# Designs tried in a protein design run: designed miniproteins, single chains, continued (5). Part 97

Each design is a single chain, and the fold is of that chain. pLDDT is the mean over its residues in the fold that is shown.

## One batch from the design tools (miniprotein)

Design m19382
Fold by ESMFold2-Fast:
Structure m19382 (fold): chain A 63 residues (1-63)
Amino acid sequence: EPVELRARDPVTGEENPAAAVAAAGILYAQSENARVQPSEKPGEVLLEVDGKTYRVPDGEALL
């Protein structure tokens, strides 16, 4: 089952959607088998890496 991807902003130290999208982009760039697809929720995408699926809120930029 997909788990929400959470990350902290390196400038503010707070968890926010922009930090999660940045972390997802890094995972996608570093993994040869990474896939991104639309989620059933508006604005959300699903990132699959190494057989694990993450929910990325506001991740439309990854499509």
Scores: mean pLDDT 73

Design m19383
Fold by ESMFold2-Fast:
Structure m19383 (fold): chain A 100 residues (1-100)
Amino acid sequence: SRREELIERARRWGERQGRAAGLPPEAAEHLGEAAGLLVEALLLLGKEELAEAIARGDEAAYERGAEEVGDAVATNRDPKLIELVEEIKRHIALAAEAAA
């Protein structure tokens, strides 16, 4: 589906960004997973244009998307959104651990 395609493109972009920054492969892979999950959260919030921009590799859109999801989880009690945010946090922590 288009949703799955956008998530996978964002995952691959995040992994490439991590590798370009000189991170180990395992850390870069976790950053990719976090980027894919961020796009999934944005699609859940109806932020389709922002999700598409991230899938195209727009770094400014990635920063705006992370801020939008962070703001939304404070007021939106959707269990799926909470689950996605916790998984994003987990992958970021695992990336930091793998880079150590």
Scores: mean pLDDT 89

Design m19384
Fold by ESMFold2-Fast:
Structure m19384 (fold): chain A 81 residues (1-81)
Amino acid sequence: GTIPLGEFIASLPLSEEQKARLRENVATLGVSEDYLLSEDDVAALREYAETGAVLTPASALGRRLLEMMEAIDAEERGVVR
C-alpha cells in the first residue's frame, strides 16, 4: 500500500532532530505531509534510513527526499559547512 509522507517520516529510525529537519525541507518543497508515497519510494528511503544503503527511488520526489536525508545525515555528523 501507500503511506502518507508525514506518517512515513515519523516511522523512520532517525533522530527527532533529523525528522524535524526533513519535515521542514518537505514543507519548503510545497509537498503536503498527506502526500501518498509509492511502495517503491518507501522501500528505497526506508532501506537508506535502516542500513545506509543507497537505492535510487523511482520518482523525482523520492530522489529529492533521499538527497535531503543524506544531507541531514552529513550535517548531523558535522561534515557540511
Scores: mean pLDDT 77

Design m19385
Fold by ESMFold2-Fast:
Structure m19385 (fold): chain A 58 residues (1-58)
Amino acid sequence: MEIEKKINEIKEAYDRAVAELERLIAQSTDPADQEALRRTIDSVRERAEKEIEELKKK
């Protein structure tokens, strides 16, 4: 399997996950839940970037 295809799959999964989390933030009425969801978005972004970086090393 080509590394470039794997990187694109990670990016697509990331974009979908962020869109879903942003939808949940909009539906939430609890500020604490909104903050937790925002933190989850940051974590998802960080993980995606790290996975892409590791794939580039291999």
Scores: mean pLDDT 80

Design m19386
Fold by ESMFold2-Fast:
Structure m19386 (fold): chain A 100 residues (1-100)
Amino acid sequence: SADEEFRRRALELFERIKELLEEALKKETNPEVKKALQNLINLIDEYIEKIKAGELSREEILHALALVKHELEELLPYFSEELKKKAEELIREIQELIDS
């Protein structure tokens, strides 16, 4: 169904975002930025678990995507040029999924 496809795409996108954030965390030395990265990773893990359990509505998944997009945008200044480009691509993909 269209809802199943949406949920699958949201899960794949959250997993890709988590991978990017884990890469950023390994390279980060600023303790405040490390805390922000870890908090966002933990939040995404919670969303992934809840989506897999069927606990989130489409509207709740859309809100989760919008929140994660905002948090990624706030972290962009702290990323290396390579990670920033990857994050900007993911931010674009989040917006495309929200607009679908």
Scores: mean pLDDT 90

Design m19387
Fold by ESMFold2-Fast:
Structure m19387 (fold): chain A 72 residues (1-72)
Amino acid sequence: LEKEVETLIEQLKDYEKTKDKLPKEIALAVFAILSAAFSFLIELGKKKNAPQELIDKVEEERERALKLAKEL
């Protein structure tokens, strides 16, 4: 779970840096997919009794992905 979270956070950072180089439609789809993936990880983390710190971190990144999509 932690490794999967770290990988998705790195992907979000990469797409944030390159969003202006992508067609708007593709950038929107990418951020929507990433936010959905973070939502699944939050539910999985709660089910597995993951540390609250990890869950909070994933929630912050989900909100960031949604904000990036909204700002496009």
Scores: mean pLDDT 79

Design m19388
Fold by ESMFold2-Fast:
Structure m19388 (fold): chain A 74 residues (1-74)
Amino acid sequence: SAIVEETVVEAESVEEAERLVREGMERAKAQYPHATAPVFSVEETEEEVIVSGWLIARRDGVDVLVIHRAVVKK
């Protein structure tokens, strides 16, 4: 079974959202030094902007998907 570690936070601006997700991925990579390179995406809807970052780590022979999202409400 895969483990999913997801964090979702609210941000006041897209710039803050990008900073929070980047810092989250930096912390995750520090915790899991053999993790994959972080992947970033930005998705916009009529109501919100979602900045996401994710990487795959390995712990005790099991894959861990680490996801950080920051949501900006319009």
Scores: mean pLDDT 86

Design m19389
Fold by ESMFold2-Fast:
Structure m19389 (fold): chain A 95 residues (1-95)
Amino acid sequence: SAAAARRAEARARGQRITDEVFEKALKLMDEGKSLEEIYEEARKILREHRPTREEVAAMLDYAAQRAETGTPKEKEASLAIARAAVDVQRELDAA
């Protein structure tokens, strides 16, 4: 159905954005950047993509999954990414 197709697309895009942000976050962590700098870079990437509420929900679910099964670095990065996603969604909702 059209609704199922839209949910699948939102999940796929949410996961792609999350993977992009994780790759950037892990690189910045390896470079010794602070969690605050990682949070700001995540916000920048997310603002460029302008994710929908459904895409943000998919991103949060996927980030949590990566945190549970991933490395300590991925767990720490997931917290900064989740914070950035929630904050960007609030900013987009206010506009």
Scores: mean pLDDT 85

Design m19390
Fold by ESMFold2-Fast:
Structure m19390 (fold): chain A 84 residues (1-84)
Amino acid sequence: SVGEALAEAMEEAMKKGPQAGIEVADKKIGKYGAIVMRTLLTPNPSAEEQEEAAQAAERIYEEQGSELMRQLSRSFRRAAERLR
């Protein structure tokens, strides 16, 4: 599932650094998964980065029906709005 792939990417990022996690997300979910993972691994993502991740998560929802990604998209948009 997309959620399992995201969890594996996060675990890899914690063990081998953010680039390793991004590569796992890219391989298992695709380019939109890589965008989402990059933003999750960024300590203080900008409003623009969070909006890009929201769009990427929405795309994964459209492609795979992942409710987790739909919720992440909403969360990223809300975070972007809070950054002014």
Scores: mean pLDDT 87

Design m19391
Fold by ESMFold2-Fast:
Structure m19391 (fold): chain A 68 residues (1-68)
Amino acid sequence: SRARREEAIRLIQRGFTAAHRGDYETAVAHMRRAGELLGDPEAGARMAEALRAGDIDAAMEVLNERSA
């Protein structure tokens, strides 16, 4: 389970990096995959949608909600 979480965290970090560079296709793919690994595909989809809209802060809010 920790290995899955570590992989998901790496994907989330890579997703934010891609979004920062304007590569929203890669960001969306990474966020959806991270959601699958965390057992929360809805959170992954919400983060992906926020990044597709260019709203990094909204994606961070989703991550904060699920990290409780």
Scores: mean pLDDT 82

Design m19392
Fold by ESMFold2-Fast:
Structure m19392 (fold): chain A 110 residues (1-110)
Amino acid sequence: SLEDYVKEVVDRLEEILATLPPEDQALGGEILSTLVSIMEETNFDVEKAVEALRAMLRKAFPSAPEERIEEIVEAFREFIEAVVNKEPLEVIVEKGLRFLDLYIALVRES
């Protein structure tokens, strides 16, 4: 099922996050939890999930440049499209890590 596949992706991302410094592990875990919630609440509708993330980021980071928000949103779009299309696990993980890195960077700059 798509839900079982998402669990596999999340488990792999959590395994990789566990190799990062403790500060990034905690933040990465929170972001990953938010990501899963958005995907579940939008029933994996890419456009709805992307708009939900964009709205959340604009509200959470009102002083962030629009270009930074859109960079994170685009990374998320690439990730969720790969998940929905059931791309190879390694490809999805790579896209998920790019999204996490960009989001973590924004939080640290804020």
Scores: mean pLDDT 84

Design m19393
Fold by ESMFold2-Fast:
Structure m19393 (fold): chain A 69 residues (1-69)
Amino acid sequence: MEKLIEELLDAIVKGDFDRAKKLIQELLSKGVSEEEILSSIRELALKKYPTLVANGLVEITRLLIEEIK
């Protein structure tokens, strides 16, 4: 799980949204909820990036989840 969240954050930061969507689908298929994905990305992003950047990364993740539903 942690490795997939790290890979998802990296894909979003690099603008690789096709890879990010595939990683989100993999997380959902493994039983990780939308809320858990968003919470995990928020926690990881806040450790690595300034608050404004971290908030932007969380919002991009939310939009990608909505797009694949």
Scores: mean pLDDT 84

Design m19394
Fold by ESMFold2-Fast:
Structure m19394 (fold): chain A 84 residues (1-84)
Amino acid sequence: MSLEEQLEQLREEAIEEVKRIMEENKDAPESVINEKLSEKVKEFEKRVKELAPDNPELAEKVIEEFEREVLKLRMEMLAERAAA
């Protein structure tokens, strides 16, 4: 498996964990969800940097894509709560 494939798999697994956190905490206060998501983003960043220490550009791209997707999922959740 290439480094790019390993990082993409790691990102996909982390996004599934984010979706699980959101679903398990759908009735929780926003602050609780934000805290759990912040922890996952921090864990993902650390793992990506450990996996790709010699390729900072690829690591940065994968981290930015993950953070952007987490933000999108969080915004969609907040929009659904506001519309209810």
Scores: mean pLDDT 81

Design m19395
Fold by ESMFold2-Fast:
Structure m19395 (fold): chain A 58 residues (1-58)
Amino acid sequence: MLARAVEDTTLVGAELVKVEKGDVLEILREYPDGFAEVRSLKTGAVGLVGLDALEPVE
């Protein structure tokens, strides 16, 4: 599932990776606590981000 960042945010993983508003990410897994494991299509980085920072892409 694809999603777009609605604000500047940071992927939390082995490293902290910057995500800019408008970047497209692939949702790999959603967690019940309002977090998602995502992959940045721009950089290939994988990490956790808050679901509130994302909107689904149609």
Scores: mean pLDDT 80

Design m19396
Fold by ESMFold2-Fast:
Structure m19396 (fold): chain A 92 residues (1-92)
Amino acid sequence: DAAAAERAEAAAATLKDQFAAAEEALKEAKEAALAGDVEKAREAAERAVALATAVADALLAAGAISQAEADALVAHVRGLAEQLIAEAERKA
């Protein structure tokens, strides 16, 4: 029905924006890591993990992915975040 289609469209738009925001946060973390800015790298990396978690939760709730896939997505982004923070610390 029209209400269900409207909700699906709004959810898809939100998810697309959250994916873009997560990618931007990872890029900011990488740029901060290259500059040796540990505080900025940590902030951007933590934001990326939070956005990835929100995306994984939304996809799981929609039945688009399994729990294992949701866990793997969050673990992958968290691993990247930890690597970028460690890289920033080495350059500082």
Scores: mean pLDDT 80

Design m19397
Fold by ESMFold2-Fast:
Structure m19397 (fold): chain A 85 residues (1-85)
Amino acid sequence: SDEELEEKISALDADVDGTFEYLKKNPNRLNREELEQLLESIRGAIKKLEELKEQTDNPELLKKIDEVIKKLEELIKYVEELLEK
């Protein structure tokens, strides 16, 4: 349902923001393996969100999904920067 999708998207949005905050405050807490696992989880989340776009015609929900995907793509770049250290 749209309500369940909106709740899931909002939870993911909050999780992304929390993950960015955690990584910025704790740049050395996650090892390479944990960072690579996080990267795969983020990529999986993007794929699932793209699949959800095919399942809804709600324009506001589609916009929210796109915004979360963009944040996840920014998180990927940040995790990749941490892996280069």
Scores: mean pLDDT 84

Design m19398
Fold by ESMFold2-Fast:
Structure m19398 (fold): chain A 69 residues (1-69)
Amino acid sequence: SERKEFQEKLAKKVKELVEEYKEKLRSQGIEHFVVVLRLTRNEERKEVEVEIEFISPDSETKEKLVVEG
């Protein structure tokens, strides 16, 4: 199913981005943070917009990714 394959592709890309940011935060001495994901699906354009927030006690970082499928 194209929908299932797209969801697996989306999950993989999100996981890779989250892991990359975890490494960056750890390199800066930040050990405690929360990850928040927001997904918006556009059925007609066949795309999903993913907004990822990394929240630590003293900072917030936001990243945006668009996945087509």
Scores: mean pLDDT 72

Design m19399
Fold by ESMFold2-Fast:
Structure m19399 (fold): chain A 85 residues (1-85)
Amino acid sequence: NELEKAREALEYIKEALKRLEEGRKLSPEETQKLIEALEILKEYLESKGDKELVKLIDKAIEHLKAGDYEAAKKELKKIIEKLEK
C-alpha cells in the first residue's frame, strides 16, 4: 500500500526533523534512514504529479548527503508545511 508506506515515511521524517530542531546530531544510520524515508515519500508524490514537492525532497536529500543539516532542516520544514496545510 503506497499511501501507508508514504505515511510511515512522513512520520519518520517528522521525528528526524524534531531531533534536528532539538539540536541533536543524526548518526550515519539515522541519516541513511531519513534519506530512504524521503525517497519513499518522493516516489509517492511523483506518482501524484507533485513536481514541486519532489524537487524540495531532492534538495533535502542532496543536503543530507553533503552533511549540511541546517540546509536540510530548512527544506524538511518546507516539505512538512506543504503536506500538512
Scores: mean pLDDT 85

Design m19400
Fold by ESMFold2-Fast:
Structure m19400 (fold): chain A 89 residues (1-89)
Amino acid sequence: SMREKQQKKSEEISRDLASRVNAFGQKLIDEGLLDRDEASEIMARMAIKSMNAAMEYLEKGDFDKARKAAEETLKKLEEETLRRIKERL
């Protein structure tokens, strides 16, 4: 079923994004740039926005474009987060 394949790919992309987001957030906590509450809020927003970018392509069955959209969105959000932190220092 196409729907079952979409769900499976959605779960795979979501897990990969969660892993990357958690690693990024933990690095910022370890470097003293964010506290745990700030990091958790940012991580949640990054995961949601990256997954939302993938949804259009997941619905169309274009799993390669879905993963690329999620990864490119996450990279942009990581860069924007680091820029905002740097502006506060």
Scores: mean pLDDT 84

Design m19401
Fold by ESMFold2-Fast:
Structure m19401 (fold): chain A 64 residues (1-64)
Amino acid sequence: SMEERIEIARRGAKLAMDDPEAVSDALAALGYPRAESVAETLRNLVRAIKEDPEAVKAALDKLE
């Protein structure tokens, strides 16, 4: 649902601001390009949530 996607985006953005390398690593494990900055990590996060929100949720759950 849209509400679930918004919640995943909120969690992911907070984690990316606190530890961008960990979030970048998690997204790279899902097949997204390795990010070199917080901005790239956030762009990859948004794309990943659009394509596979369940996989992103599972990856973020491992970081928390």
Scores: mean pLDDT 82

Design m19402
Fold by ESMFold2-Fast:
Structure m19402 (fold): chain A 80 residues (1-80)
Amino acid sequence: MVEETAELYKAAFDRALASAEAQGADPETIARLRKEGDEVVEKLKKGEISPEEAGQRIGDLMAEAYEAAGNTEVADALRG
């Protein structure tokens, strides 16, 4: 179900942002990424993008969050 997939992506994304923030990512960067991720989740719920596209976009945003925290190895793995 698209709604259930959106919920899973949202949960994974929220955990990644919390981890990146704990590792020293700037709060303003985290706030921006959270807004962008919420927009991706909304588009998925509306059927405007595929689950695969949503997963890739959320992965990219998570990578950006970890990169902002200085964790480039995790960021590179997520982009992979």
Scores: mean pLDDT 82

Design m19403
Fold by ESMFold2-Fast:
Structure m19403 (fold): chain A 85 residues (1-85)
Amino acid sequence: SAEAQAKLAKLDEIFDEIVELAVQFEKSTDPKKRKELIDRMKELVEEMERLYEEAAPHLDPRTATLVGFRLLAAKGEVHLLEKIL
């Protein structure tokens, strides 16, 4: 549906934001700024998960699976970055 496609576009936007924040994290030497970046990325991951849960029932199985992998990758990356904070 058009609504599901709009949610897919938003998921892509949020993923790009997470990638940009991860780059900022790698460039920062300030522990406070690094923690703020992690907290922001965690909020974005929660938003991705919510949008995925809303969109997935309306997507074809292949698209749902691929988006699910991207969400899992984002969650894993944020978890890894938090461990090296």
Scores: mean pLDDT 88

Design m19404
Fold by ESMFold2-Fast:
Structure m19404 (fold): chain A 68 residues (1-68)
Amino acid sequence: MKAVVTALSEEEVILKTEKNATLKGLDGKEYEIKGELKTKKIDLLGEVTFEDGTVEKVNDIVEEVISV
């Protein structure tokens, strides 16, 4: 599974995944990713669970970081 991060600011990013997934942030909150999700940069320290049940650390699947 692959992901792309777009850095919007020091605090905010857009996380884009190849498949729909659920992000579990460092604070334990869960966020649904339907293609992309605007979230806090600190939430990228969490884990992503894909529809097939695969769990990955966000940092392990990020292939590209884009600045806007």
Scores: mean pLDDT 80

Design m19405
Fold by ESMFold2-Fast:
Structure m19405 (fold): chain A 72 residues (1-72)
Amino acid sequence: GIKSTVESPTAEAIKKQVELLKHEAKSVRLAAKDELVKIGSEEAKAALKPLLKHEDENVRVIAEEALKELGE
């Protein structure tokens, strides 16, 4: 369960990269995925899970790829 209401720089970075995963430019989405994978935290994984249910297929695909990398 999520207990902390305090946003850290890492959590803020994750939120920003999640928004960039919705970008129309593939290069921007790939850069955002790379940053989330680089963070590699449980917070990044948790932020990606809701995106698997996103209405945009590009967002779902990139989130799935990022989660697969993080699940290694």
Scores: mean pLDDT 76

Design m19406
Fold by ESMFold2-Fast:
Structure m19406 (fold): chain A 85 residues (1-85)
Amino acid sequence: LEELKEEALESAVKEEGVTEEGVREVLKSLEELLPLLGEEEVERLLRALARSVREGLRLWYELLLRRNPDPEAQAALQRVLASAA
């Protein structure tokens, strides 16, 4: 998990128009979601974020809406999406 977080951060800061602070805020929001998500789901999210922050967040939004209708999880994910914008 920690290695995947580092990869996501490195990939995002190399992407033009993305700030390290912005990525850090997204990762903080994801840490709040960790107790609501499964370990495999977290790994897949971090791998997707390492490729593209926007694509990763959209993919996880769709996944969480389907698997976890919990209002808390949905609200937290909406915050993550807002932070990435």
Scores: mean pLDDT 61

Design m19407
Fold by ESMFold2-Fast:
Structure m19407 (fold): chain A 87 residues (1-87)
Amino acid sequence: AMSLDEVKAELDAITAETLARIRAATTEEEVIAVMQEGGRRVRALWDRVAPTLSPEEQAELEAHLDALQREVLREAMRKWAELAAAR
């Protein structure tokens, strides 16, 4: 089974890739598609690892995920504003 630190590292990697793809997007529709794909990858990881974690580890992982999701939303909002200003 994956350790909590290994799961956090995989979430960090998915988030870093999602942020890079948002920054590279040229349309609002691409930003939305990238966010949806990132969300699917996170959900797939959660469904795989959640049965192996204690309730305390799940709570810690949820807090970590909340922080990463806020970062993705902030970057998406910034990118949407950038794309809107370029028109």
Scores: mean pLDDT 87

Design m19408
Fold by ESMFold2-Fast:
Structure m19408 (fold): chain A 93 residues (1-93)
Amino acid sequence: DLEAFLNELKAAMKKHADDAIAKADALAKKAGVTDEKFKEELKIAGMIAKAGQAVIADHGEDWMEALAESMTEEQEKELVNELKKHAKELLKE
């Protein structure tokens, strides 16, 4: 169920948002990144990565792998787009 999976990822993103954003900001500073859009992209990527790690920790890698293998390319694209949208909403809070 993609909706249930998306909701779990969104919940994990919200729970770990502050930590993921702080780590992305530290990485950008260390790398000398000054472009604000690229900093935003790093924060978004960090939030998605942390959400994925949290869901894997709760359900196990085999469950995540099986779910990923069951998804079409269109479903994967829609999932990624929804996660990016949610990450941007969290950044505005």
Scores: mean pLDDT 79

Design m19409
Fold by ESMFold2-Fast:
Structure m19409 (fold): chain A 61 residues (1-61)
Amino acid sequence: MSIEEVNREVAEELRRIGEGANLYYEGKKLVKEGKKNGDKKLIEEGKKKIEEGAKLLGGEV
C-alpha cells in the first residue's frame, strides 16, 4: 500500500460521509417543507434522500 492509496481511501471515505450527511439533512428539510405545504411528493422525495444518506453513512446516523 502506497501513501497515495491511503490518501485515496481517506478521500473516498470523506466523500461518502459528506454525500451521506448532505442527502440526510436535505431529505429531512424536504420532509418538513412537504408536511408544512401538504406536498406529498416532497415528503416522498425527502424520505428517499434520508434513506440514501443513511445507507452512505453506514445505516444508523
Scores: mean pLDDT 77

Design m19410
Fold by ESMFold2-Fast:
Structure m19410 (fold): chain A 88 residues (1-88)
Amino acid sequence: TDDVKQLQQLEDKMLQTLKSAQNGDTESATKYIDEMGKIAKDIMENSKSPTAQLMAIMMMRETAKRLKEMGQNELAQKVEDIYKEIVK
């Protein structure tokens, strides 16, 4: 199955989250984090590709890491909480 479009959407939401957080737009960053979580959960539950599932997990982890590096600790924790729920 072609998971490329879902992974591209996930990457787009990652980049939108990071840009909004860097600009101090925490409201938009929070909305994009929720959208990322929905896409990542869909990939983890429904994808036939272990590679696509691994890439989704890596994008979620990278987003949390970069948010922490920006000092956006609360947003990073939100991403970590979503990640932990998805990998259960």
Scores: mean pLDDT 87

Design m19411
Fold by ESMFold2-Fast:
Structure m19411 (fold): chain A 80 residues (1-80)
Amino acid sequence: MSPRVQAEVDRLVAEIKKLIEEGKYKQALLDLKSAVNFYKNLGLYDAAKRIVDEVSPYVPEEYQAELERIKKEIDEADKK
């Protein structure tokens, strides 16, 4: 990733983690999906994967299946 994209991803991950720490899980997932789709549409699959990977350990079990699905879709698009 470029230094600019890396800095943007770091900021987004920090903001999503803050929402999770505040118990705002629905908003955190919406922001995560928005960020993932943005980078995925740009072909920046490493950025999209990093967001999911860094956020996933902090999300409740009930949302893990959705995160695994998002990660799988990124992996399939990247590998083609």
Scores: mean pLDDT 81

Design m19412
Fold by ESMFold2-Fast:
Structure m19412 (fold): chain A 81 residues (1-81)
Amino acid sequence: EEKRKEAERLILQASRALADGDYETAVKLAEQAKRIAEESGDYRALAAAYTVLGLAYQKMGDTEKAKEAFEEASRARERAA
């Protein structure tokens, strides 16, 4: 329960950093959320973390990492269903 709440908090913070144009912070926070989501089997949080990673990498011009992150987000969404 606490790990899931921490992942949600980190995703929210990562999304705010992304909105503020702080893409490096968005990546760091989303990577932390990803690790916690993987440990807890929270595929909804995992999908959200990968989505933030994809958007941050896209804004930074790293199209390969962005594509990879969005594909992982899609896979996590299917597992969440």
Scores: mean pLDDT 85

Design m19413
Fold by ESMFold2-Fast:
Structure m19413 (fold): chain A 106 residues (1-106)
Amino acid sequence: GDYAAQLAGKEMDEIIREVGAEDPELGAAWDALSDEDRQRITDAAYEGWAAMEHDLDKGKKMLEERVGKAAGAALAKVTDPERARELGERLARMVAERIAKKLREE
């Protein structure tokens, strides 16, 4: 619902900051992205978060696939395609794990 979507947006900004702090290479790559590409990745993560609220395991897989694809495509503009794929998959896993932890604690 709208309330869950608003909460996910605020907490998603925090999760992205935490990921960048824990993985400085991901943080630097994220900062090199355009605002439009960052928004597309955040939107994909937001949709995955909403799916995880309905079915945690299925939603987590959906988030990892969608965020990984969006991040890989965006990062390929700032690094080589193989490194972009690895960084995108790593970002997707870290985001999914943090969301899953939050949902299990609530």
Scores: mean pLDDT 79

Design m19414
Fold by ESMFold2-Fast:
Structure m19414 (fold): chain A 64 residues (1-64)
Amino acid sequence: ILEARRELAAETELPEPPDTETITRSAVDGKIVAYEGLLLENGVYDEETKKFYSKESYEKLLEE
């Protein structure tokens, strides 16, 4: 799993890491949720939006 995360990051050029407040605001918007802790266990990186999603948020996005 971690290996796959590194490969996704390598294929996609990530911008400079945002601060914690920026990530929190994204979660409040309910569109994009990024949790660094969860990324190590259950997170997903979306190449289209170049954003990190929690497992739960990505599943809801997929249901659409």
Scores: mean pLDDT 47

Design m19415
Fold by ESMFold2-Fast:
Structure m19415 (fold): chain A 70 residues (1-70)
Amino acid sequence: MEREAVERLEELTKSGSGPFLPREERVELYIRATPLVLDEYIEEKGLPEEEVEELRRQMEEAIAKGLAAL
């Protein structure tokens, strides 16, 4: 699931190989993929919970800005 969501995001970013997903579906993908990517990074680095919460907040903010640009 996690790798699939990230892979879809990469395809959307690179895009040029076919029709794009509807805007609504792209929004859903960004929302779903970001927590999974963060979870993987947190697990790899062993970050403390306080830093985890701050990173999640920053990523949510970045997604919100990215979605607004779509």
Scores: mean pLDDT 62

Design m19416
Fold by ESMFold2-Fast:
Structure m19416 (fold): chain A 68 residues (1-68)
Amino acid sequence: SDERKVAIAKIAGEIIKYLEEKGIDPLSPEVQKAIREALQEAIRGLDAGLPLEEVTKRALDVLEKKLS
């Protein structure tokens, strides 16, 4: 449980960093939807037992695809 919470917090931090580096407003409705979809992908990856690095990459890939 605690390891899962830490993993989710780290993934959320990488998402925030991505948005800040690209100058994207995290409070816009479209961006909030993309963040939710990226976090859902992350949760699925963690539940499947994927490494944190792979899960983070997949979440960021979803975010990039949704915001392109």
Scores: mean pLDDT 86

